# Ledger of designs, part 70: designed miniproteins, single chains, continued (5)

Each design is a single chain, and the fold is of that chain. pLDDT is the mean over its residues in the fold that is shown.

## One batch from the design tools (miniprotein)

Design m18577
Fold by ESMFold2-Fast:
Structure m18577 (fold): chain A 66 residues (1-66)
Amino acid sequence: AREAQAREYLAKAREAEAAGDTETARRYLLKANSLIFGIPVETLENMTAEQQEALVAEEKAKRVVT
């Protein structure tokens, strides 16, 4: 299930962040967002943090109002 897999990636991202492994945390966060919103990981990686947040928020809003 897409939601279950995305939740798993988010959990792993939080665990890695707590362990101080920011690179692994970032990787799992990008995978989770890619899976949830259908945005390619490569696209998210090439964006600034501000742009990534804006894009994710926009895609989330589209799903609610569509």
Scores: mean pLDDT 72

Design m18578
Fold by ESMFold2-Fast:
Structure m18578 (fold): chain A 75 residues (1-75)
Amino acid sequence: AEKFIEKAEEKRREGDLVGAALYLALAGGSYDEQGDYEKAAELFQEAAELLREAGLDGAADELDRVAQEYKEKAE
């Protein structure tokens, strides 16, 4: 998970918002596998925000739905 977050930060610094979102989603999936649904929700939400900034509203909406589902599992 940590390695994916570092890679996402690197991509964001390079202006690659889609690449950054991809690595955040991979980190979210890693936390889901560990049962950390709260952190998974946060990472998918951040990935959705980056996709929206990149103009990919449909993909962002899909990740927002995934983040909401994980938030509900965390409660």
Scores: mean pLDDT 82

Design m18579
Fold by ESMFold2-Fast:
Structure m18579 (fold): chain A 69 residues (1-69)
Amino acid sequence: SSEKEKVVQEAAEKVRETLLELGASEELADIVAEIVRQEMLKQPSAEEARKLGEEALKNAEESARRIKA
């Protein structure tokens, strides 16, 4: 559905931005964001896709925090 696609796109974009802030190349950030997008699209509902996206973003942010600590 359109709702699920919007949730997936937004989450993938945030993961991409977080990786770029960590100093990852655009190529690597694109690859990781695409993997997250594909995994979210496999979820049966927008709600489950959102939860997966939140977990992926949290993992990226935690990695950023550990590097900057």
Scores: mean pLDDT 78

Design m18580
Fold by ESMFold2-Fast:
Structure m18580 (fold): chain A 68 residues (1-68)
Amino acid sequence: DLEVQNFVGELGARIYALLREGKREEAEKLKKEAIERMRREGRPESDIQMVEDAYAVVRNAVEAGRPA
């Protein structure tokens, strides 16, 4: 649980950096690769949903011009 939260946080930080640079395609690719890896590792859907939620929050913040 704590490990998946730390992983999601690190992934979110990388995605945030890419989105701030306008590298949306690279950010989406990183998210898709992370989710695919989690599915291969048999992680529960709740863990995958945490990644999706983190991506949505970061993307919306960057697109709205808000501090994330």
Scores: mean pLDDT 76

Design m18581
Fold by ESMFold2-Fast:
Structure m18581 (fold): chain A 122 residues (1-122)
Amino acid sequence: MLSKKEKAERLIEEGKKALEEGKYEEAIEKYKEALELEPDNAEAWLNLGLAYMEQGKLDEAIEYIDKALELEPSNLLLLVTHLGLEAIKRGKVEEGRAVIEGALKDPDNPAVLSAAKRVVAA
């Protein structure tokens, strides 16, 4: 029998697979189920925000990334994702997506935060 943590981790994995396959509604359902089990799971909030971003629901995406940041305020990936979403909302769609993608590939690289700040400021 899976623990609540193990079940939440499996739901997040299933959600990530659905997101990669373009099944955004299925991904959202899986992440919401994971958050019912573990509301303090920053990874689930991050991935929920990314799924809403792919649907063009930018205000909801930012709200969910902000929930993840409340849990992990020094997480560079979350900070860059927030800034990238703000850039997309301001019409810098390609630049905002590029900084988010860069952070997802190298989440511990502080240079991606500096890049994201410049994109939002310009």
Scores: mean pLDDT 84

Design m18582
Fold by ESMFold2-Fast:
Structure m18582 (fold): chain A 77 residues (1-77)
Amino acid sequence: MSEEQLEAEVLAAFAVMIAALVKNYAERTKSPEVEKLAKKIQELADKAIQSAREGNLEEARKYVEEILKLAKEIDKL
């Protein structure tokens, strides 16, 4: 496996993990604001996974950065 392929798999796995954690948090808090952010994070995670699978690591990294930014907004709520 190339370093690029390994990075792609790591980015995809990370996106899936963060999306799952945020979804679980939304289900526990019952906050509409948290649920809205969780849906956005899931959409970005799907895009990050797709970009990683296509070998577009720059795009995958940008989506992961946006996911982390939105996750920090949830932590402020």
Scores: mean pLDDT 80

Design m18583
Fold by ESMFold2-Fast:
Structure m18583 (fold): chain A 100 residues (1-100)
Amino acid sequence: MELGERGARLGEEGAKLAEEDKSKEGALKAAEIAVRGGAEAARGGEAGGPEGAMAGGAGATAAGVGAAVAKRGAEAGAEGAKLGGEAAARGGRAAAEAAR
């Protein structure tokens, strides 16, 4: 599996978990998955050249922000984790496309 596609999948899993489990515990887990998704998207972007690197990096940054929010409060954290996961998924898809 290409790293961009894996990053997109992890971002989607993080966003889904944040929707399903809005407890503080679930929000922190969702944020962790979103951060991992963003990191994989960034690595996939490196293989796609400058455009892929930019897209992957944006996804990673958004996932990081989501994780930070999730650590500070359960309800706000769940929403932040979802947004971070969605951003990581978009970054991963863009990185996978650029790598073609």
Scores: mean pLDDT 63

Design m18584
Fold by ESMFold2-Fast:
Structure m18584 (fold): chain A 108 residues (1-108)
Amino acid sequence: SSIPGDRAIQMLNQARNLANQGKFDQAQDYLDQVMMSAMGSRQIMSQVYLVQGEIFYKQGKYEEAKKWYESAVKLDPNDSEAWRNLGVVLKKLGKTEEAERYFKLAEE
């Protein structure tokens, strides 16, 4: 079964909120529900990948966050938030020159 797009976005925002509170298991549960139900929507799956990256980033798992953000921009190259998040995670990984390139892509 498919979750309606507005419901999926609401659940993704709930996952983000829970991750910001350090409630990572609960955040993952919401994200998993969207992921399983929204596989047919490229736009929603791009946002799922972005939120998965954010969950790993909030845990300090920067290499995992990078991989998910890369998947998000591959699926939606126009997502300026995902490009900015790639820049931020690369700075955390000490890759300053690569970070500046992705910040530039976020501005376009």
Scores: mean pLDDT 85

Design m18585
Fold by ESMFold2-Fast:
Structure m18585 (fold): chain A 52 residues (1-52)
Amino acid sequence: MSIRDLEGKEIESIELVGGGPFGRTYKITFKDGSEKLLRVPDWLREEFEKEL
C-alpha cells in the first residue's frame, strides 16, 4: 500500500506505535474502523510526515 492510498481514505487518527534509529511504525486508523500498520524507514520519514 502506498502513501497515495491514504489520501483517498478518511483518516481518523495516526499513531506512532514503534520507533528506533532506523525507522518508525505508524498505526493508521480510518473512520470506517479499519486499521493498518505502516513501517516507515527513517529516510522516508519526511515524505510520510508531509502527507499528514
Scores: mean pLDDT 66

Design m18586
Fold by ESMFold2-Fast:
Structure m18586 (fold): chain A 117 residues (1-117)
Amino acid sequence: KLDEYYEQLRRGVAENRTEFELDEEGLIKRFAVSTDPEEIDALRAFLDGLVDYARHHGLPAELLEKMAEDFEVIAEATRRLAEESPDPKVQEALRRVADIFTDAAERFRELAEEQKK
């Protein structure tokens, strides 16, 4: 849910902590992001690896679509937090994080369409 991701993101930024945990179904259970450039780069690398894993293991289209939906909700929550943040550097960092999740969502949707063929 948008509100839950928003609170997790706000807490992560306040604590300067990056956390990403999936449940047994492959859906996001816990999420937090730091505004540190190195942590943002690590998040991008992690999501790129997750997309590659999904492609190589032929994950079902329904699961890929659900993951894309979750990433879209996180991206929206992140953009909202960015706009509400008074620090311009935090705004820029959070917009980068939102773009990373938007890209991941698009890539998962592409994989889901490939699996339907």
Scores: mean pLDDT 76

Design m18587
Fold by ESMFold2-Fast:
Structure m18587 (fold): chain A 97 residues (1-97)
Amino acid sequence: SKRIRRLAIETMKLLTEAWEEVRAANPNASDQELADAAIAKVAEELSKTVDPETVKIITEVLTEILAERNALLAAGQKPPTAQEFLDALVERIEKRS
């Protein structure tokens, strides 16, 4: 869906901005603390223009993908690229929509 892909791109932009903002405010935050705080900021921004059901789906999908990324990092493995993250976000949102 072109709609879901656009929404996923906007979500990625908001996530990147939120991640940088949280890291700047909390230099010693863990990857999990960063993920939780960034997801909360993304949900707040999306809630201004996106329906609550869709925001809930996006929040659940972001939580899963970031947990998977953090598990890879903890294991010393390569995290997903930005493109792989975007594609996973699109696929999982479409599956739950």
Scores: mean pLDDT 87

Design m18588
Fold by ESMFold2-Fast:
Structure m18588 (fold): chain A 60 residues (1-60)
Amino acid sequence: SALAEELAARAREAGLAGDVAAASAIGKEVQRLMDEGRLSEAEAQAIEGAAVRALALAGA
């Protein structure tokens, strides 16, 4: 979905910047959106994966 793509892009940007606080805030927003039924578990996992991979790249 467009919402999932936007959140994944924001998560990747935060991760590449090494901004763990921003990545964590996005994770909380994703959890809230899942609880509201606006994101699937698969979309949430994709967003989390994007943040984790970006943080790893920033640390390399």
Scores: mean pLDDT 83

Design m18589
Fold by ESMFold2-Fast:
Structure m18589 (fold): chain A 57 residues (1-57)
Amino acid sequence: SDERKKLIEALRRLAEAARQAGDEETAEFYEELARKLEEGEISIEEAKKLASEFMLK
């Protein structure tokens, strides 16, 4: 779906931004989340929840 593709792209951009900042743990988190979403191991709703929980202040 378009929503799935956009979310995967957004997660990969967040991973790249984290990598540019030297934050490998955050980069690996977003890359793994994007991979799971792409391979259907996780739903769009679950991916959004996990990303939100990880980045909550």
Scores: mean pLDDT 83

Design m18590
Fold by ESMFold2-Fast:
Structure m18590 (fold): chain A 76 residues (1-76)
Amino acid sequence: MQSREQVMAEVDAFFRGVRIALEVVEERRKTEEIKPSAELRVIFRTGAWAAENPEASEEELREVAREELEEALREQ
């Protein structure tokens, strides 16, 4: 069962993923239009993946965010 320490690590990882996703979205927005719904999807999906992989590196999180962004752009 999840301990308080596990939950806190997941929450910290989630916010780290969110911040990286925001940076990736901002970089892409310089070259094309990104709808708010697509941006929110990328942020949430990257954050959720980070929470499941709390030991993931910043580079891995950037790769996940980029992949999620490509998927979100296909649906807008």
Scores: mean pLDDT 82

Design m18591
Fold by ESMFold2-Fast:
Structure m18591 (fold): chain A 88 residues (1-88)
Amino acid sequence: SIREELERAVEEATERLSRIPSVSPETVEAFRALAEEAARAAVAGDTRKAASYATAAALIAVSTRDEEAARIALELVRTLDRAADAIE
């Protein structure tokens, strides 16, 4: 299901982010919280809310100034965007 796919994508992105030494646990938790809200909104078909939370999560990752963290966030944003567009 789309819900399970998005929950897995958020968990995988969060785990990858947590393995970057320069990223604090507080930053990982903030990213997880925003990404989970984005996934919930995407599953509900609220594309504007999903995009807003996904953007906020990406900005948290970019604020670390770590290129890998930014890439992980961008991959998750693309996954959330594709899922939201697929839900009618």
Scores: mean pLDDT 83

Design m18592
Fold by ESMFold2-Fast:
Structure m18592 (fold): chain A 68 residues (1-68)
Amino acid sequence: DLEALGLYTPISEEELEKLIEEDARRIASIEDEGRRAALAAGSMLRATVLSGKTIKWETLEKAIEKVE
């Protein structure tokens, strides 16, 4: 467990929500479909690693819809 070894501290749920909203705004600003897909995939992976939680596509999709 990386957290127990002091090598990893998961971000808070509030910080996770802010990251998802920030990434959603960035993704919404991209017109190229391939670039949007790549950023979305990277955002989900980053959020999962930083939070220690599995981030569902639906969470990011809702955030993107909210800013568009």
Scores: mean pLDDT 72

Design m18593
Fold by ESMFold2-Fast:
Structure m18593 (fold): chain A 60 residues (1-60)
Amino acid sequence: ETPLDRFSVAVVKAFAEAKSPEELRERVYQAALDAGLTPEQARQASENAAKAFELVQKED
């Protein structure tokens, strides 16, 4: 199992649990760092996740 596989799972969980785009950014950023990604990669991942969250969150 690669660090990226763990990060992908963590992102899915963050989408399910986060209550706001800000909370999602924090969770994704921490998950990326935990997976061994650089701060630059973690920042980009959190920004991309926030964009996706805006489309999926509140969708019912």
Scores: mean pLDDT 74

Design m18594
Fold by ESMFold2-Fast:
Structure m18594 (fold): chain A 56 residues (1-56)
Amino acid sequence: MEKAIEEVMELLSLSKEQAEKLLKDIEKLSKEELMEKYGLSEEQVKKLIEIYEKYK
């Protein structure tokens, strides 16, 4: 998970704390809820899920 946090920080220009919270939210929130809560595009959410699944 540490490498997933680093890749999310780089992808979205987030702090470590924000990236950790976002990765936890991936398990709890739908794609649509992630887009709305974090202001992400569908493409950004897709890349985020790919990072999460790669390091799961």
Scores: mean pLDDT 79

Design m18595
Fold by ESMFold2-Fast:
Structure m18595 (fold): chain A 55 residues (1-55)
Amino acid sequence: MEEKAQEAEDLVTRAVIADPELGTRAGREVGELLRQGKYDEALEVARRAQREAGV
């Protein structure tokens, strides 16, 4: 798991703190993408969740 995976996980954690329902949902999607090796897509989902959570 590269720097992109760590960034995606960090962004999801921030989203969960701001909006637990939205962040948890995004975390599941990001986790699935990371398992498939889709790091760029996972990062995009995490960034979207962060923006939607207002952080």
Scores: mean pLDDT 80

Design m18596
Fold by ESMFold2-Fast:
Structure m18596 (fold): chain A 75 residues (1-75)
Amino acid sequence: TRRKIQELISKGVGYEIRAIGLLLDGDYKGAIEALDKAIEYYKEALSLTTDPEEQKKLQEEIEKLEERKKAIEAK
């Protein structure tokens, strides 16, 4: 449902914020784990939504987080 999708997106955002904090503290492993959780929640939201604009935004966010994760792993 719409409410469940919004709750999943909110959880994803929460983990994304956590990842930023961990990166600022130099905790690269913790940041990667938080990014993985954000990606999981966004993928769940993507699987439930039928709105093409929301699907596009979620796909773009997932791709950005996967790129960020790859950049951290390359250190």
Scores: mean pLDDT 86

Design m18597
Fold by ESMFold2-Fast:
Order: structure tokens, then sequence, then C-alpha cells
Structure m18597 (fold): chain A 58 residues (1-58)
């Protein structure tokens, strides 16, 4: 789906920019939960991904 593509692309971008694959993966998991379980928009899910990944980057 389009939402899954955006989530995957953002996670890959963060992993590349930070060099921290684990932070990006944790962000992606949180974002998928926000989008599919909490019913948030893709924009809100991408914000969750970025915030969680930023928190996990050392």
Amino acid sequence: SEAEKKLEEEAKRIAKETGNDEAAREGAVAARYAYYVEGKSIEEALEVLRKVAEEKVK
C-alpha cells in the first residue's frame, strides 16, 4: 500500500542518515502501530517514526 511504502522509505532514510538500523526499526514498529492500530493518519505515523527513532539514536 501507499502508506506502507512511505513508512518503509522513511525508515530506510533514517537508517542511512543515522547509521542506526535498530533505531529506524523501532520507529517503524511504533509508526505501524499508530497507523494500523490507533487509526492515526500517515502524516502522524511518520511523525511517530521520526520521534521514536530520534529518541533511540544514542
Scores: mean pLDDT 83

Design m18598
Fold by ESMFold2-Fast:
Structure m18598 (fold): chain A 71 residues (1-71)
Amino acid sequence: SREEAKKKAIELIEEAIKKGEISKELGEQMIRAIENEDFETAQRLLVELVTREGKVELAQKLGRLLKEMSK
């Protein structure tokens, strides 16, 4: 469901912040965009996750969840 996908995306980002895998600033911006269903901003931040942080696999997982939320 959309709500389950949203929860899972936020949990993945929070865990990545806790593990130091992404910056807290980027992670918090992504969580805010997801909570607000601002898919344009969320998609832009996924690109930054790849280009700035090099987290391709995390970005792919989050991208799948964003597609599920936008249905």
Scores: mean pLDDT 82

Design m18599
Fold by ESMFold2-Fast:
Formats: C-alpha cells, sequence, structure tokens
Structure m18599 (fold): chain A 85 residues (1-85)
C-alpha cells in the first residue's frame, strides 16, 4: 500500500531528525559535564539525569513504528536541548 510506504518514509525522516537532536544533546551534556565535574555536584547530577533521559529517548526512537510517537520523542528532545541552554 501507498500509505505504508509514505509512513515508512516519514518515520525514517523523523528518526534521522531525532538522532541528530539526541546527538546534539549528548555533545552538549559532555561539554557541560567537563565544565562542572569536581566544581558543582548538583549540576553534574542534573546533567547525568538528562543524559539518562536522552538515552531513553534514543532507545524509544529506534524501536518506534509510529509517526505520532516519533514526533512526541522529537518534541521531548527539543525540550531537553532547551534545558541545556
Amino acid sequence: GAMAKAEQAELDALRAEGRKLISEIRNKIMDLLKKYEGKDQEKVNRLIALAIEAVGLEYELDRTTSVEDAQRIIERAKELLKELE
């Protein structure tokens, strides 16, 4: 069916976008951890919590078969990125 092909193409595009966002989040967290390690344990603990959430989002994104769920994951990834600004 044409719908299944269109949904797969959209899902693949969303997975690519989500992976890019999650990679950006991981890089930002790594930079911030290097900055605050041994200096601010509360910030380090918060960054570790955000890193765990980012890993969870990547796991969900890799396993999702739903365009709607992929969009929700991307929205949450954008929220995490804002928390790092």
Scores: mean pLDDT 86

Design m18600
Fold by ESMFold2-Fast:
Structure m18600 (fold): chain A 56 residues (1-56)
Amino acid sequence: SPLRVLSDEEVEELQERVKEAKERYERGEISKEELLEIQVEIGVKILASAVAKVTK
């Protein structure tokens, strides 16, 4: 495929990673900068996959 698309399994795994990162931040286990880096990196990948799915 000319576009890099994440599988449904990969998207689900990435969503779980974001949830875990938020919980760790709320417990004070990671810094705000680390949380933002995780959210941005994962969010961009999920968004790119969603855009590709809309295009079908």
Scores: mean pLDDT 78

Design m18601
Fold by ESMFold2-Fast:
Structure m18601 (fold): chain A 78 residues (1-78)
Amino acid sequence: DELLEELKKELDKLNLSESRKKKLIDIFKRLLEALKKSKSGREFLRTADDILEENKLSDEERQVLLSIIGKVAQEKFG
């Protein structure tokens, strides 16, 4: 999946452990499922914020995940 490859490249810049990168990829997959189930961009952003907060992502990790998923959200809702 092109999105997962882009995510992996951006996460590689953050010097994270392989186990942390796998966890962030799993969280990203949860964000994709939330995006599919959301009826609006605003609903998606609220759900995404909850997922990211629950999983205690750093600001840098949040920025990477949101920048990539944000492109998909814009295509779906905007």
Scores: mean pLDDT 83

Design m18602
Fold by ESMFold2-Fast:
Structure m18602 (fold): chain A 77 residues (1-77)
Amino acid sequence: SAAERVAELLREARRAALAGDLARAEALVREAGRVAIEAGADPEVVRLATEAYIAGLRGDLERARALLREAEELYAA
């Protein structure tokens, strides 16, 4: 399923980040976002979630939290 593919890409992204390959980690997170959009997810929610995940991988927790709040507000609307 698309959800399983997204989960696998995000697991690979975390492994890449732990290995110090942030460029590969970001590419894998963006690929997960693309798969989610193709499966019918809202592109704006996916954009915010993707940027939040990347911010988290880079250690910018304040930016990650702000972007996740914006995504939650769009989901609640």
Scores: mean pLDDT 84

Design m18603
Fold by ESMFold2-Fast:
Structure m18603 (fold): chain A 70 residues (1-70)
Amino acid sequence: SELEERKAILEELKKYLEEVAKKTKDPELKEQLEEEVAKMEELIKQGASLDTIKEFKEAILDSVEKYLKA
């Protein structure tokens, strides 16, 4: 179901961002990543479309990947 897919996206993102936080000693980045997770949880709770959740995830992943490659 779409609800299960949204939950899977959230859980995968949470795991990825938690690993990123463990590898960095940047408290500001850690705080920002925690805020992004909270925003996605709220979007899912409010019934945001699967496309919206996917776009939000891609924006976060792009930002994190650019940070890690710098």
Scores: mean pLDDT 79

Design m18604
Fold by ESMFold2-Fast:
Structure m18604 (fold): chain A 75 residues (1-75)
Amino acid sequence: MEKRAEELVKKGDEAIAQKKYEEAIKLYEEAAKLLSGPRRALVYLKIAKAYEKLGDFEKAKEYREIARKLAEQYS
């Protein structure tokens, strides 16, 4: 099981709830390294949303595009 990745995503989600968006991004990036395919794509969408909350719309768009490409591959 992807226990470490799931733990990192949970901590990232908790950081989002506390409006600690930079901390959430770091946790999600660590989780993404342990995942592949659709699960990694979902984490990249979480990173994109966190960047949007920080006002970094360029990074948010970049991560949404990465997530879209991964989701299309179903790998």
Scores: mean pLDDT 83

Design m18605
Fold by ESMFold2-Fast:
Structure m18605 (fold): chain A 73 residues (1-73)
Amino acid sequence: MTPAERFLKRLSEIGQKAAELSKSENPETVKLAEEARELLGEAFRAWQAGAPEEEVERLIEEAEKLVEEAEKA
């Protein structure tokens, strides 16, 4: 799998989880899920702009952390 394919797969998987969590009845879960989706959008834009892999990875990891917090809320 290429780095681009791996990135897009992770983005899709985290995005699907965040979208599902955004349908929650818990307002805190919804807020965290929406913040995660915003970070995924930033990661995608940074990747398209040719930002360093470390910066793109940081944004994805922040989004994953927010999804994890949303699941615990």
Scores: mean pLDDT 82

Design m18606
Fold by ESMFold2-Fast:
Structure m18606 (fold): chain A 58 residues (1-58)
Amino acid sequence: SKFEQGKEYEKKGEEYYKQGNIEQAIREYGKAAVLYLESGDEKAYQEAKKKVEELKKL
């Protein structure tokens, strides 16, 4: 499902973040946000979008 795909991209975003690769983390969290939005999960969408916004504030 799109929700399950969103979770996988969120995991990838977290892995890149832990590695210090902020640009890739932003891309993967962004993909997760789109998939969560398409799945209708507003809370998951807002959480993923918040991650992207926080990482961009450098």
Scores: mean pLDDT 86

Design m18607
Fold by ESMFold2-Fast:
Structure m18607 (fold): chain A 92 residues (1-92)
Amino acid sequence: GMEAARALNDAIERAKEAGATVKVEVKGDTVTLTFTGANEETIAAVQEAAEVARKAGAEVEIKQEGDTVTLTVGGLDAVALASVSLTGIGLE
């Protein structure tokens, strides 16, 4: 249910506090989070969120290219997708 969305929202907030820029993209039941300017704190936050999402039954992939980290989470319900999208655009 909402456990994966909460973990992703926590990672977005931690990354922003650590100075990273976060981009949120939603396609179907999949959310892609792109973290630019990622430092060790941002990487740790992404890895923690990925573990929570995997334990909640979501399909999770992490890719790192330099200071950019991409977290892809699939299998989310519509409420979870809406929650992450609103957080990413700064409305919540």
Scores: mean pLDDT 76

Design m18608
Fold by ESMFold2-Fast:
Structure m18608 (fold): chain A 60 residues (1-60)
Amino acid sequence: MSVEEKVKRAEELGKRMKSLDLSEEQKEEIENLLAGAVADPDSERSEELIRRAEELLESA
């Protein structure tokens, strides 16, 4: 993904997280993953962080 695509995806996942009835722990974990992804969006790690956040949202 491009840097711009990663930022957009992170924003979409953040909005989805806020619409779900998640625990404070789950919200914090997802927020940390998304924050990490946008802090260094050029890294391969950023794509992994986005995928982990998406997986957590899908399992909720």
Scores: mean pLDDT 77

Design m18609
Fold by ESMFold2-Fast:
Structure m18609 (fold): chain A 67 residues (1-67)
Amino acid sequence: AEARAEAVGEEARRAGFSDETAEMAKEIMLRILEGESEEEIRARIASLEGFERGAAELALDYVKSLL
């Protein structure tokens, strides 16, 4: 599970995403692999504001493109 999350973070960096977005993508993938639903992840993102919310939405979209 962790190895797959690490791979997602590395792929995000190769795709040109920022380090912060890549770390968010890794964390989102890990949460999905641990059984957290997309709805729960979206609810967490909705609690963020401004640039952090934008980065997290971008990270989620990237992770979904890999599933």
Scores: mean pLDDT 78

Design m18610
Fold by ESMFold2-Fast:
Parts: sequence; structure tokens; C-alpha cells
Structure m18610 (fold): chain A 86 residues (1-86)
Amino acid sequence: SEEELRRLYEEALRRLEELLRLSRELLARSETLPDILRAIGQILRAIGERLDLELRYKSGTLTIDELRALIRRLDREIAELRERLA
């Protein structure tokens, strides 16, 4: 349903915001140039994914299955970053 699509879209955006927050924290804790560059790359990728998600939602090309898959991937990436920051 359109209501379910909207809820999943909002949930995916919240995950991307959390991923960006954690990636910025990773950057702040990075001490070597390779680690700094990796953290910047992760931030830029998350910004790009958020922009793509917003554009695809506006164009009506997002599916519920794609959003569910995205949320599962983002939850895994968030959990991995939280472990690295612990």
C-alpha cells in the first residue's frame, strides 16, 4: 500500500540519518590518512544513497521490497559501525 511504502521510506531515511551520524563519529575517531579517507567515503556514499532514495520516492519508482531490503542492509551497517565505535 502507499501508506506502507511511506512508512518504510521514513524508516529508511531515519536509518540513513543514523548511519551518517555514526560515520561522522568514525571520522572524528580516525587518526590515520587511510582511515580518514575510508570514513569520508562512507559519509559521501550515505549522502548519495539518501539523495537517490528521496529522488526515487518523489518519482514513484520505489517498491516495498526494495525498501525492506535497504532497511535490512542499513540495520546491518549501523550495527557494524556501532560495534567498531564501542
Scores: mean pLDDT 89

Design m18611
Fold by ESMFold2-Fast:
Structure m18611 (fold): chain A 71 residues (1-71)
Amino acid sequence: EAKELLEKGKEYFKQGKYEQAIELFEKALEIDPENEEAWNMLGVAYRQLGKLEEAQKYYDKAVEISRKRLE
């Protein structure tokens, strides 16, 4: 389930295992592409890896999903 993948990804993120966290967040988004938290977590994880351009793209997607949800 997408929620379980997201939670497991957050555990890897907490451990500093950013690449493993990214893989789980990507899998969660394959199941639930409107998960704002997963897009935000991808942004933060890529930022921790120094991939600032990638991080910004994922943050932008999270913002778009958030606006759509509030609409």
Scores: mean pLDDT 82

Design m18612
Fold by ESMFold2-Fast:
Structure m18612 (fold): chain A 70 residues (1-70)
Amino acid sequence: SAAELREEAERLLEEARRLAEQIPDPAVKGSALRSLEEVEELLREGRYEEALEMAKRILQGIKDYLAQIA
């Protein structure tokens, strides 16, 4: 349902924000946070499937980045 897609997107958005705070490079962190603002906009517009797909991609990108610098 749309409500389930919204809740999942919001959950992934929150996780991505928490991980983005761990990014030591301020330019990379700023870029990640800006991308997450786009997910917020999609959620405000009711575009939940697009918000979920974007949140998944951003979260994976942050995880991959953090793994490379570990």
Scores: mean pLDDT 89

Design m18613
Fold by ESMFold2-Fast:
Structure m18613 (fold): chain A 81 residues (1-81)
Amino acid sequence: STKEKILEKLEEEIKELEEKAKEAIEKGDEKKLEEIVEKLEAALEWLDWAKTQTDDPELLEKLDKLKERVKKTLEEIKEKK
């Protein structure tokens, strides 16, 4: 239950960052993109750490999917910047 709640909150945060990144890219807001990159990188560090804390294959798969979403958003920002 606690792990599910933490993951749901993180998924919400990542979704927010994805939406903000899209808007900032469309507007060419370089400062906003830098802030979003820092938050996405922090999320990646947390996800990598979280993967070391569990051997549950279902949780690992969910963490990997979230990590993939963060990496794709970072790549899109890098290509547009």
Scores: mean pLDDT 82

